# Designs tried in a protein design run: designed miniproteins, single chains. Part 21

Each design is a single chain, and the fold is of that chain. pLDDT is the mean over its residues in the fold that is shown.

## One batch from the design tools (miniprotein)

Design m703
Fold by ESMFold2-Fast:
Structure m703 (fold): chain A 123 residues (1-123)
Amino acid sequence: SMKEKILELLRELVERILNPEDEEVANLIARYVYPVDAEENQQPAYPQRVPDPVSLALIRERVESGEITTIEELEAELERMFANALALQPPSSGGRADTERLRAYVEELLEPVRKEVEELEKS
């Protein structure tokens, strides 16, 4: 069915995001597998609480469980994850540049899947 094809595309997209072929991107992705506000707290100058922490592991779990069933929902969760990361990173930190690079990588993978989902829903 169309719904099953969309769910398969979402699962494949998340797996592609988690398994980049570029070594530099792979090193960046490792920082986002778990919540940005995790126990390690690598940002001592930023005492901001994140009320709804999001990570790639949580996004993957939500797609696999069927909590995320649309491309729009997946995109919103990814955007929230990046927004949380940017909120915790000082403007002068290298971490902000890393977050922007990872966001660009994710958007490149999202665009063709978004178009494929739209074609499936159109027919």
Scores: mean pLDDT 72

Design m704
Fold by ESMFold2-Fast:
Structure m704 (fold): chain A 109 residues (1-109)
Amino acid sequence: SAEEELRELLAKVVGEEKAERLVRLLEELRDAPLRERLRALLEEAHRLGLSPEMAVLVTATALSLEVYRLYLEDPEEAERFNEEVLRLLAPAAEVALAGGSYEEVLAAL
């Protein structure tokens, strides 16, 4: 359900094919450290031709659904995960919103 909901949400923003690739990558990296997952998602979004701002938005959307899934199982773990996502992604998001390049966005992670 959560995977299908994420795919449908992303497809409305980036299209069906790109959404499918991003969801598949997220599944493959499920057990990877959060920083590695963030970096890989941003790098794949770049390869798919998304702007830095769109790459950050897509990454944030994917992880918000992961936070929601975790919340249903362990609310305290979900809160810790959400705080870590915000801590790592916020500097990259700030660079992207200021018109930064992908190189600058990835360096801010």
Scores: mean pLDDT 82

Design m705
Fold by ESMFold2-Fast:
Structure m705 (fold): chain A 65 residues (1-65)
Amino acid sequence: SAELEEALREGLAGLGRVLGYSEEEIERMKQALLAGSPTTLLAAARELAEMGEVEAARRIRELAL
């Protein structure tokens, strides 16, 4: 869904600022996560929460269920 894509992009953009990812790399990671299973999305949400992207992680978790 568009809401899930936006939550992933926002969370990954925040992570990218810390780790130095480009916008192109963020888009590629977003597409890989969207092609994965709900288990992959929940694992990504956990990692984003650990990096401080708590609100994006919460939205991803709600939308993955």
Scores: mean pLDDT 80

Design m706
Fold by ESMFold2-Fast:
Structure m706 (fold): chain A 118 residues (1-118)
Amino acid sequence: LIEQIKELAKKHLSPNYQKLLNVYLGFFRENPVSLSFTLLSGFQALQKDDNLSEKISPLDLAILFAVLALAYKEGFIPKREFEKAKKLVLDLLQKRSATEPVTVLKATKFIKDIESLL
């Protein structure tokens, strides 16, 4: 799954976002439990803090979703929590579609391609 996520990142993400994703995938490989809990806590913070959710970019959301999808596939995250985080990511992307349509489209395509690997 990690190498498939990296190939999808080459297709949809700029080199800087590919580097950022590789850092998160490295941290996941070394500390999957800790990073999985940190990601779930981060998504809960995004849900409660409108200022934080307005500041995070669509591509940052897509990268965090890719690592969350890996954590779900590897059994570190329950289906219920994964589906909640997925819904939040899609809702946040939809809210930004009017202001950042190109970036939201890239993020949404990347997320859909990641979901096809689950």
Scores: mean pLDDT 88

Design m707
Fold by ESMFold2-Fast:
Structure m707 (fold): chain A 113 residues (1-113)
Amino acid sequence: SKTEWLDKVVKELLERGLISEEEAKEILSLDNYEEKLEALSEILSKKTGVKKELIKELLNLFFEQKKSAEEITNVFIVLEEFKKAGLDVELVVKKIIITLKKLNEEEKKKLLE
């Protein structure tokens, strides 16, 4: 389910030290996918400096691409390091979103052939 996938992402982010135990507990205590996604997107927005709406879109695209919790966590580690280095993290996220959307359109075309 979407909720089980998101819970795995939250647990991996906690294990790898990107979110605190308190932040993870807050997200995992919520009842549904949309509330959990909103809370996680807000936390990751603060850590990366990227607009919450873009983080939410990125996470939804990662779910559609069946990305693992480990792969997603590695991406957010890199984005946090880019922020610490003073780089334009929002530009990087926008480029990733464009690429993932193109890949989704190509996969949809293959299903219609």
Scores: mean pLDDT 85

Design m708
Fold by ESMFold2-Fast:
Structure m708 (fold): chain A 64 residues (1-64)
Amino acid sequence: SDIVDALVAAAEKNGGTLTAQEIMKLGRELGMSDEQIAALVEAAQLNGGKLTAEEIAALVRELL
């Protein structure tokens, strides 16, 4: 999925993680639904405010 690839690439460029704020911004730019973005933001909050590239890849594949 282009969305998975874009978010993973962004995380890799950002030292391997994306913050909840970065996920919200990129998710909106990539055309993710508000529900999909909320699920990723909640997961990031449970993980100290950020998700790794691997966590993003797994979660986004479940949401698509």
Scores: mean pLDDT 84

Design m709
Fold by ESMFold2-Fast:
Structure m709 (fold): chain A 81 residues (1-81)
Amino acid sequence: ERIRRIKVVRLAYGLAFLLHLGYTDLADIDKAIEEAKKRGDRLSIYYLETAKSLVPQLTDDELAEARALAEKILARYRAVS
């Protein structure tokens, strides 16, 4: 339960990164990873691969919560940075 909450937060950060790259759907993760590989962007690959690995470990409700949190995280980073 506590560990599941940590997974939701970790996925939210990965999804915020996906959204920052201009993608709006979890189905675009593989496309985003391939584009990052073509650029040699190791950090993007790491965050996207981590997000992909967490998706099958969470329920649909937890995925929806992670997406909502990701949008809030992205808005905060763009406001501060």
Scores: mean pLDDT 76

Design m710
Fold by ESMFold2-Fast:
Structure m710 (fold): chain A 90 residues (1-90)
Amino acid sequence: SLEKEIEEDIEEARELMEKAGLPEEEKERLLRLLERQARGEPVPEEELLEAQRLMARVYMRVTGKYTEEDLEKWVEKYEELKKKAEAAAA
């Protein structure tokens, strides 16, 4: 049944968020957005993009291969290299 499938998907998402150590307020916000999306209800694009970014971080933390700090350091390093490449091209 659709309702059972939605409940199972929401429960799996909740478990992943709990393993990732997300704050309770953020967990409830993301779960609400996921439930609305699963039901085919319209969700603002900006809210969907933010939810997708947060879920990606949750999955990275749960796999134990990367922390949020590791991801932030990689982003900072990438931006630094990008700026150096642009400066060298100018």
Scores: mean pLDDT 68

Design m711
Fold by ESMFold2-Fast:
Structure m711 (fold): chain A 73 residues (1-73)
Amino acid sequence: PAVEEGRKGAEYGRQGNVDEGAKAASDGTLAGTGPAQWAGGNGMREGFSRATGPQAIADAGEGVAKGAELGGG
């Protein structure tokens, strides 16, 4: 299922794409405030719904990478 694929993508992102994924996620958060964040979240969910497998894995990796970079030096 998508949950398992996302979890695997998170592991890959943490190991190989920590900086890039975290940067992208951070930029998205900074750019969005209130309505913009809400719209962005909706757009991401719609994109996720259309994309399966690889896209879900990549997006999950970005989430993990964000946490790792924010905690890293």
Scores: mean pLDDT 46

Design m712
Fold by ESMFold2-Fast:
Structure m712 (fold): chain A 87 residues (1-87)
Amino acid sequence: SAEEKEGIEAFLKEYNKLLQEYRQRAEQIIQQYANDPEKRLAALQQLADEFYAQLLALIEKYKEKYPSAKEFFDEVEENLRRGAEGL
């Protein structure tokens, strides 16, 4: 449906912005702790946890705003959860 397509496209735009911010912050951490592997790992893990929480919140928000796209968002959430469990 048009509503489903609109919801998915709007979500992907916000997701891509969030992902770009995550990548930039990760690069900054890598540069900051280039000579400290333990602090680098801890900071990257913290960043990953923050990104995961932000992404789940974004998915929840879009499920509420675009009920017609719920199946898509449920699949995205399940894939994200499985990815986290695979680590």
Scores: mean pLDDT 86

Design m713
Fold by ESMFold2-Fast:
Structure m713 (fold): chain A 70 residues (1-70)
Amino acid sequence: MEEALKAAREAAEKSGDGKVTPEQVREMARKAGLSDEAADRLAKAVEASGGYVTPEQAARAIQAAKDAGL
């Protein structure tokens, strides 16, 4: 969880608004060892939530996908 949260914070800093975009979530998921399907699913979830999420939401989603074996 801490590693995912750190990656999410770094992504939010790069976007300038403290927000994590669908593209950033997809890249973070791939770097975390998730499947391409899981990475795409998480990116679509961010799009559905208005096109961005908080670092905490991104980290939680990535951790949940890892715990689900995706």
Scores: mean pLDDT 75

Design m714
Fold by ESMFold2-Fast:
Structure m714 (fold): chain A 56 residues (1-56)
Amino acid sequence: SELEKALKLLESDKSDEEILEFLVKETSIPEGLAENIIKNSKDREELKKKVKEVFK
């Protein structure tokens, strides 16, 4: 699933820029939303929570 792919990437210690590129290309998350959740997340735990919320 797209959520599982995104969560695996977040575990893999990638940069925010690499995560943004992945979310835009490999998931159904709109580019603007992906940028917004990354910018508004202070750490990877918060980013992971926001990604889960988008796929709920």
Scores: mean pLDDT 78

Design m715
Fold by ESMFold2-Fast:
Structure m715 (fold): chain A 68 residues (1-68)
Amino acid sequence: MSLEEGFKQVSELVKKYGKDKVIEATEESLREQGLSEEEFEKQVEKARKIAEAAEKEDFEKFRELAEE
């Protein structure tokens, strides 16, 4: 339920604003959390893959990425 809702929200944001803008907003949020550079880069890379899956409406790929 929460995963499917998350997919719908990300997909709608990507369609409305584009994946690059969604990734920028995610990077800004992650920087505010005070993560280490290593953890920040890891989370940004994961967010890029998730946004790409959402853009393609590939729920199966989105689920696989979310489970890692």
Scores: mean pLDDT 77

Design m716
Fold by ESMFold2-Fast:
Structure m716 (fold): chain A 89 residues (1-89)
Amino acid sequence: MAPKVYKGKIKEIKPLDADTYLVTAELDEDVPEGTPVIVKVYKNGELVAEARGGVVKDEDGTSVIQFAVPKEVAEKLEIGDEVVATPAP
């Protein structure tokens, strides 16, 4: 079987500490809360970031992915950038 792939877009980028940003991406489909994922962010078709993250539910029950990136990586990201996630082992 081909591995399951989840698609989404960056919804929020906020500072977590001096050197780290928390990124939230809204998923296009319903995914179980607590699913560990490997997240890849694409900008203009190029891979700009890769991180480990997890699926959580927002207040409306929408599946979102939260992941942390270094400040230098966060400076390359924008709201609406494409996210591709695969389940992590």
Scores: mean pLDDT 81

Design m717
Fold by ESMFold2-Fast:
Structure m717 (fold): chain A 74 residues (1-74)
Amino acid sequence: GVQELKDEVIAKLAERGYDPELARKVLDLYLQGKTVKEIAEELGISVDEAKELVQAFLDASVELMKKRIEEQKK
């Protein structure tokens, strides 16, 4: 479900060396419709760090979708 996908995305970010707790907070705020700037201000991180984490979520989500599609081809 949606919760499982979130957990998989956070796990992928942890594999890349990101703090999973911070990544989960950024993802939750982003899914609430917060802007990168608002996320940065709320969490006390830079706009560049918030942008990097948001981009990492999108990249991880695309990678997970590609893997699911490849599994269906087998």
Scores: mean pLDDT 78

Design m718
Fold by ESMFold2-Fast:
Structure m718 (fold): chain A 105 residues (1-105)
Amino acid sequence: STEDIQKELLANIYLAVVGSELFLLQKKLSSNKDATEKINEIMELVDRIGKEKDLSKRIELLEEVRQKLEELYEYLKDSNPAAAKEIRGIMDEVDFIIELLKELQ
């Protein structure tokens, strides 16, 4: 349906936004090697999601991204509250993508 096409388009747009935000966050955290390594792992998952054609597998990979973002948030929340706040925003965007894709199942 037209609505399904719109949901897929929105999911893909938000996935690109997530990727861009992670790239910029990694630049801001360049002095923190553990944080940049964790962000690299998440960015590799985002790239895999963009290439994945199976809807259920895309959702599984997005849930893995959400879990890794939560781990990164816990790691940074006391040492870098500003970065932790940005990660929370990215987590909300990932949750929105998951909701959109689940409506397509």
Scores: mean pLDDT 91

Design m719
Fold by ESMFold2-Fast:
Structure m719 (fold): chain A 100 residues (1-100)
Amino acid sequence: SAAEEELRRLMREMILEEAEVTAIYMKIFIDKKFGIKPSKEEIDKMLKRVDRSLERIKRLADQILANPVATPEQKAMVEQILKSVEEMKKEIEKMAKEFE
């Protein structure tokens, strides 16, 4: 159905945005572990990207949760992604401040 196709598209977009935040988290984590200090410009760019991705994830989550054919498993996945990304954002912000 059209609703099932839309749901697949939204889920894919949400997972790709989560992957982007995860990549930023891993980069900052690795930089910290190896004693590499990113530039202030790089840190600001990463923080802005994380904020943008989280806002997009929230909008995608609302659309998925409103979709009439969304399964309980898909709804649970959406809630887990939201929690994971919010937790990653807090850790990214904490690590960014440690470079100051």
Scores: mean pLDDT 88

Design m720
Fold by ESMFold2-Fast:
Structure m720 (fold): chain A 90 residues (1-90)
Amino acid sequence: VDEAALTEEIAAVLRAARDAIAAGDRAAIEEVARRIAELLTRAYPSLPREQALDIARGAVLRVARAPTIDDAVIEAAARTAVAAARTLVS
């Protein structure tokens, strides 16, 4: 798995949804979580879908809870999601 490429893909999804996450748009937030879960299950085929979705929701929550949604917060959320997925498939 190219973890750097996966991290950037997840960060790009979060970055594109930044305003919706900040606004608390529930439908957009759930769609972002589903997209991140799909990226994780594609990269780690042995990762159960429900665990991928839990990790994805955690990443979105990390971004939503930040006082300011900057690139550092987005990149940290993406890195944490990839690390969590890797740990579960090890």
Scores: mean pLDDT 85

Design m721
Fold by ESMFold2-Fast:
Structure m721 (fold): chain A 71 residues (1-71)
Amino acid sequence: SLEELQKQIEEKLLQAVPQSLWQQMQDLSARLAQLIADGAPQSEIDAVRAQLAVLQEQLKKIYEEIKKQLE
């Protein structure tokens, strides 16, 4: 079922991605929101956005590979 497939992907994703990476993404997301709220320089906002984009692309590749293996 779709629910079983989603559960397997979630379990493998949790195993493949270290907890520290999830924490880093949360911390960077919070920092980005704070920088925007505080009207920080665009260069600082862009730097954090670029860091988030790298981590998001890494997670996307891991997710797609896991999904492909389970299909």
Scores: mean pLDDT 80

Design m722
Fold by ESMFold2-Fast:
Structure m722 (fold): chain A 81 residues (1-81)
Amino acid sequence: SADTRLETMLAVARARIADPAILAALEEAVRLVRQGRMEEAVRVLQEVLDRHPDDAVVEAFARGLYLLAQEQGLAVPDLPR
């Protein structure tokens, strides 16, 4: 399920990300998804990616959340490279 995928993604982020501000932003994005506020969740995640373009864990999290957004018919921004 989408909720199981979100919990798995958060567990990986909590284990790998040392920056509490990044972790708080990812948790906020998941909260927004759970409230049906996917466009706002994508915006929060885009801001994190813009600040941390070389963070592989943040990028993997973004790929997972963007896939969920696309499954709901939403357009998502390109991932940084």
Scores: mean pLDDT 80

Design m723
Fold by ESMFold2-Fast:
Structure m723 (fold): chain A 80 residues (1-80)
Amino acid sequence: EETNALLAEFKKEMDEIGRQLENGELTLEEAIEKITSLIKKALDRMKALGASESAIERFRKQALTITTQLMMEGLAKLTE
């Protein structure tokens, strides 16, 4: 149950960061820092709960995808 709550909390934070980034309230650098902190917190909790390597890998892949999307958006704006 705590693992499900942690994943839900992470997802909400990611959605909020994405929206703040879209409306210019948060910079790309600030978004990356917040995401990095959230990922570290989630991974620490998952490890403490004895999460499997496959569960860690799935979470890591999701986090990497979101971070990559934010970086691509930032790079696109640099070329405008």
Scores: mean pLDDT 72

Design m724
Fold by ESMFold2-Fast:
Structure m724 (fold): chain A 87 residues (1-87)
Amino acid sequence: KEELEKKVIEAVLKTITSTDGKEEIEVDGYKFEVETEYDEKTGKIKVKLKVTAPDGKVYEFEAEAEKSDIDKLIEQVKKNLKEFLEK
C-alpha cells in the first residue's frame, strides 16, 4: 500500500515536470495512468488518474490546484488514493 502510493505520487510529480504530461506505472497488479494538464480558464493545473485494478475494474479521479500550489494538488491525490485503496 505505501509503496503503491509512493510510486503514484512520484509519477504525478514526473508528469508535472515532463514535456508529455503523461506517465503509466504498474504496481501490485494495478495499472495507473497519470495525466497532467493546465487549464487556462481557471488558471489551475489538473491531474487525472485512471486506475485499473487486477480484476479489471476501472476507477477515475481528478485533482486540481493553483499552478503555484502543487502541495495542495499532491494532498488531494493522496486523499483520493487512500479512499480508493481502503475499499
Scores: mean pLDDT 74

Design m725
Fold by ESMFold2-Fast:
Structure m725 (fold): chain A 72 residues (1-72)
Amino acid sequence: MSSQAQELADRAREAALALGLPEEVAQAIADTVRKAAEAKGPVAGLLAGAKKALDAGMSPEEVSRIVAAAVA
């Protein structure tokens, strides 16, 4: 459901902001999660968000923290 994809995206955005990322970058990650989750489900959303965060220059450790927070 789109509402479930949005909730997952909101959690990813909050986790990114908690790690000190700029709001624009956090929102870009959240938008990527939402679109992928709507198309292919929550696992695909998380994977797409993780790739977007890596492409934005985040470390694998920081990306792992965002993913862990989004699934909690």
Scores: mean pLDDT 78

Design m726
Fold by ESMFold2-Fast:
Structure m726 (fold): chain A 104 residues (1-104)
Amino acid sequence: SAPAPPVHLRLTLEAPSLAEAEELLRRFAELLATSPSPQALVDGLLALGAKREEVGERSVEEDGRRYQVVTVRLGPTLLEAMVRSGWISAAAARDSFELLVPVP
């Protein structure tokens, strides 16, 4: 059977205040350090309260393997907390990155 094409997901991680963003940032850092796979990272982001949106159909194929694209977006308050904590410089601050999650 032909599997359904993978949906392009956008996950947005954001906090309503700087204090909550600092707490969320600590949990996010632990998740980045301990996640054994891209799928585990996606599952962990959802557990941290990331908002899930389906943004269309997009797939990437490399070396005969199909991947789901997941865009992770950081809200402006969380991004400010990252800069203030010294995790990233203001000049290097980016609000999003992509994950490639292998499709079984």
Scores: mean pLDDT 78

Design m727
Fold by ESMFold2-Fast:
Structure m727 (fold): chain A 100 residues (1-100)
Amino acid sequence: PSEEEFDLDVLLALMEIIVAVSKLYLEHTDFESEEQREAFERVVKLLEEAVDYLNKGDFDKAIEKLREALRLAQEAGLPDDVIRMVETALKLAEEAKKLA
């Protein structure tokens, strides 16, 4: 049906909320090591880059950045809440691509 653009805008808004929440988490979380904190800073940067690509309509690059962020979060042993947040962002980007 012809309301695909409306659903895409909602998914993009949810992605921006996830980025904002990730920045708050980075600011207020005590990490086990400096390496974990630096890894999460890179994850947040990758999430921001993914949102920029989604806003440009480059869904494939956005998904690539989110897959890189998820892999980095898992390899760095970041908290499950962070991994879940990145997985949610990836699923939202994949759904946005299907609607485009």
Scores: mean pLDDT 79

Design m728
Fold by ESMFold2-Fast:
Structure m728 (fold): chain A 69 residues (1-69)
Amino acid sequence: AAAEAARAAEEERRQRLAQGAGNINFAEQLVRDGGDAERALALAREGAELSPKMQPLADRVIAAVEAQK
């Protein structure tokens, strides 16, 4: 049914947003702790792909990694 498809799409969107947020937050934590910069960049980019609305947060993490070089 259309309502069931809409609910499934909304759940998938929420899962994608949560995964994107988690990846970006973990990337920020890696930067803050002086951890693996390449992993932080990969997580921030993947997070932005999963949640394009969080692109500004991902860009901030990427800029922070680049500033540490």
Scores: mean pLDDT 78

Design m729
Fold by ESMFold2-Fast:
Structure m729 (fold): chain A 85 residues (1-85)
Amino acid sequence: LPPALEQIVETEAQQFQTELLTLIQQGASDADLLSYLLTNLVSLETAQRVVEAHRNGSPDLPGLISEAVDEYRSSRTEIVRAMTS
């Protein structure tokens, strides 16, 4: 991607992470958290792992959030590439 488009994707990924952390901090339900992750380009497998880690108070939760953000960034990068190709 051109640097300007990489910056847009990174800004969007940071916004996604901020909103995801806010939902977690507000004690969003499993259903609301899962829906948010799925509508934001996260795979069902990763979304379920995040929801389960949050429900169980898992120490792995920060790593799983990072994985969800990485999936968002990758999927968004592919969408932007398709739009600009």
Scores: mean pLDDT 84

Design m730
Fold by ESMFold2-Fast:
Structure m730 (fold): chain A 93 residues (1-93)
Amino acid sequence: SAAAIRAEAPGAVEALKELLEEAVRAAREGDRHKAALLLSAAGILASVVANSGDEEAIREAAEALREAAREFEKLGDLESAEFFRKLAEELEK
C-alpha cells in the first residue's frame, strides 16, 4: 500500500490543488455546503500525500493548503481557514 501511495503522490497534490481552487470558488459564490464537502475531500487528499512520505509532494500540498487558508480568511471564513492551516501543519510534521 505504501509503494502504491508514493506512486500516486504527484496526482494527489494536483487533485488537492484543483479541489482547493473549487472550494474557494464555492465559498465566494456563497455555496457553504459545497465548500464544506470539498474541505472534507481536501482532508482525505492531504492524508494520502502525508502517507506517501514524498517530501516534495508534502511541501507543495502544505503550501497549497496555506494559500487556501489565506483566501478563506479574506472571505471571513475563519473556521475553514484554521482547518487548512492545521492540515498544512500536520502535513509538515
Scores: mean pLDDT 80

Design m731
Fold by ESMFold2-Fast:
Structure m731 (fold): chain A 74 residues (1-74)
Amino acid sequence: SIEDKIKKLEKAVNKFLKENPSAPKELKDKLREAVKKLKEEAKTEEEFNQLAKIVQGIMAKIMDAVSAQKKAAA
């Protein structure tokens, strides 16, 4: 169901944030807001897919930022 997909994505995002505590606050806040919007607005499979793509895009930006921080610290 759509509800199961939302719960699975929310769990994945929460795990991702725990694994990337050094991520920039602005990007973490943006990711949390995107998940909130997905939970409130995703009523169909199509809406879920569109909003999930936004969530995934922010996660990719966080991964890039964290990788850059690690290289700068080394």
Scores: mean pLDDT 82

Design m732
Fold by ESMFold2-Fast:
Structure m732 (fold): chain A 64 residues (1-64)
Amino acid sequence: SPLDEAIEIFRLMAETIGEAVDEAVAIGKAEKLSPEETRKLFLEELDKRVPELKQKVAEIKERS
């Protein structure tokens, strides 16, 4: 159903954000970055994941 598809996409987005947070925090702690630098790194990690996220969203829509 369209609602089930939307829920799957929302969960995928939440998972992708979580992965970007985990990576930025891990690097920030290891490299002893400031909170500001860690925030910038989080945005960079999100940007790196956008193309794959778009592809996975397209695949969910195609298989429904």
Scores: mean pLDDT 85

Design m733
Fold by ESMFold2-Fast:
Structure m733 (fold): chain A 87 residues (1-87)
Amino acid sequence: MEELKEELKRIEEEFKGSPVERNRALQRALDLLAEHPDDKEVAKRFIELIKKSDLPKSEKLALANYILQLRPDDEEIRKEVEKIIKE
């Protein structure tokens, strides 16, 4: 879907910007996850953004747990969340 790929690209670009742009990108990513809970690519991209962020571990865990709530049976996503816990 072109719109999903374009939005993910926009989120990735904003995430490289200022703290204000990063906060906006995180909100967009959360909105995309809520709109597309069955889209594994959106979940994987958001986890990648969380891992590369300067967010405290507690906030990274909260965001990662939100993804798991949307995709509880996804072993690949669960493994990525476990890596965040260990960091």
Scores: mean pLDDT 72

Design m734
Fold by ESMFold2-Fast:
Structure m734 (fold): chain A 98 residues (1-98)
Amino acid sequence: DIERLREEAIRFLDLMAEEARNLKLPQEVVDLLEEARRKLETASPEEMIQLLRELAKKLLTLGEEEAKKTGNKDYFILGLLWAMALLDLARRLEAALA
C-alpha cells in the first residue's frame, strides 16, 4: 500500500533527523531531512520515488564530506546506511506502482 510506504518514509526521516541532531551533524543535514519530510506529506507516488532517490544521493555525498572533514568513517557509514534504506523504500514504492 502506497500510503503505508509514505508513513514508513516519514517515520524514517523523523528518526534520521533526530539522530542527526543527537550526533551534532551539520545543520544542512537536519534541514535537508526536514524539507524532504515536508515534501513527502503531499507528494505523488512518483514524486516520492524521485525525492527518496535524490535524498539518498545527497546524504551519501554529505556523509562522505563529513567523514573527510572529521577523519571519522562512521559518518560515511551512517550516510551509506541511510541512503540504502531510502533507496529500498523507493524500490518498494516503484514495485507497488507496477
Scores: mean pLDDT 88

Design m735
Fold by ESMFold2-Fast:
Structure m735 (fold): chain A 94 residues (1-94)
Amino acid sequence: AEVEAARDIVRAFVEAYKEGLKEMGIEISDETAERMAELLAKNVEAQGLTPEEVREIFEKSAEGIVKLFGEKGKKIRDKMLAAVDEALARHRAR
């Protein structure tokens, strides 16, 4: 379902971000990551965004990571977008 797909995409994006930050020496707690995912999921639901629209917004957000971390941010961006694309592919295959 589209609502299920959007929530899975949000979770994938936040988990990839958490892993990417850890590679930069920045650790966020599981509680912080869960809270970020919950807030993003509520915002997506409130705006009635499709999974494809969520992917486009997250692509733009991931470019912000490149601006903050430069070349190191590109690896984080690529990991985040790959996680989102994998989540989308799982729901498209249904």
Scores: mean pLDDT 78

Design m736
Fold by ESMFold2-Fast:
Structure m736 (fold): chain A 80 residues (1-80)
Amino acid sequence: MKEIEKKINEIKSLLDKEDAERVELAIETAIELFKQDPETGLLVLESAEQYAKSVLDKENAKKVTEKIEEIKRILEEEHA
């Protein structure tokens, strides 16, 4: 999923290295879980979003939300 990798890298660019690695791992875990149980995968993805928002200002938090929504759309389209 090349488009999802691009979105993950865009989110990582907004975060410090340590936070970026944590959020990347959480998103990758969410994608793997989504293949088996979409509801659980989306829940983990939302958890990653909330963590990223907790360490960012409001403007960058909004950008993360928009990128997470794009990842959700791609996952739903590829597994529909």
Scores: mean pLDDT 82

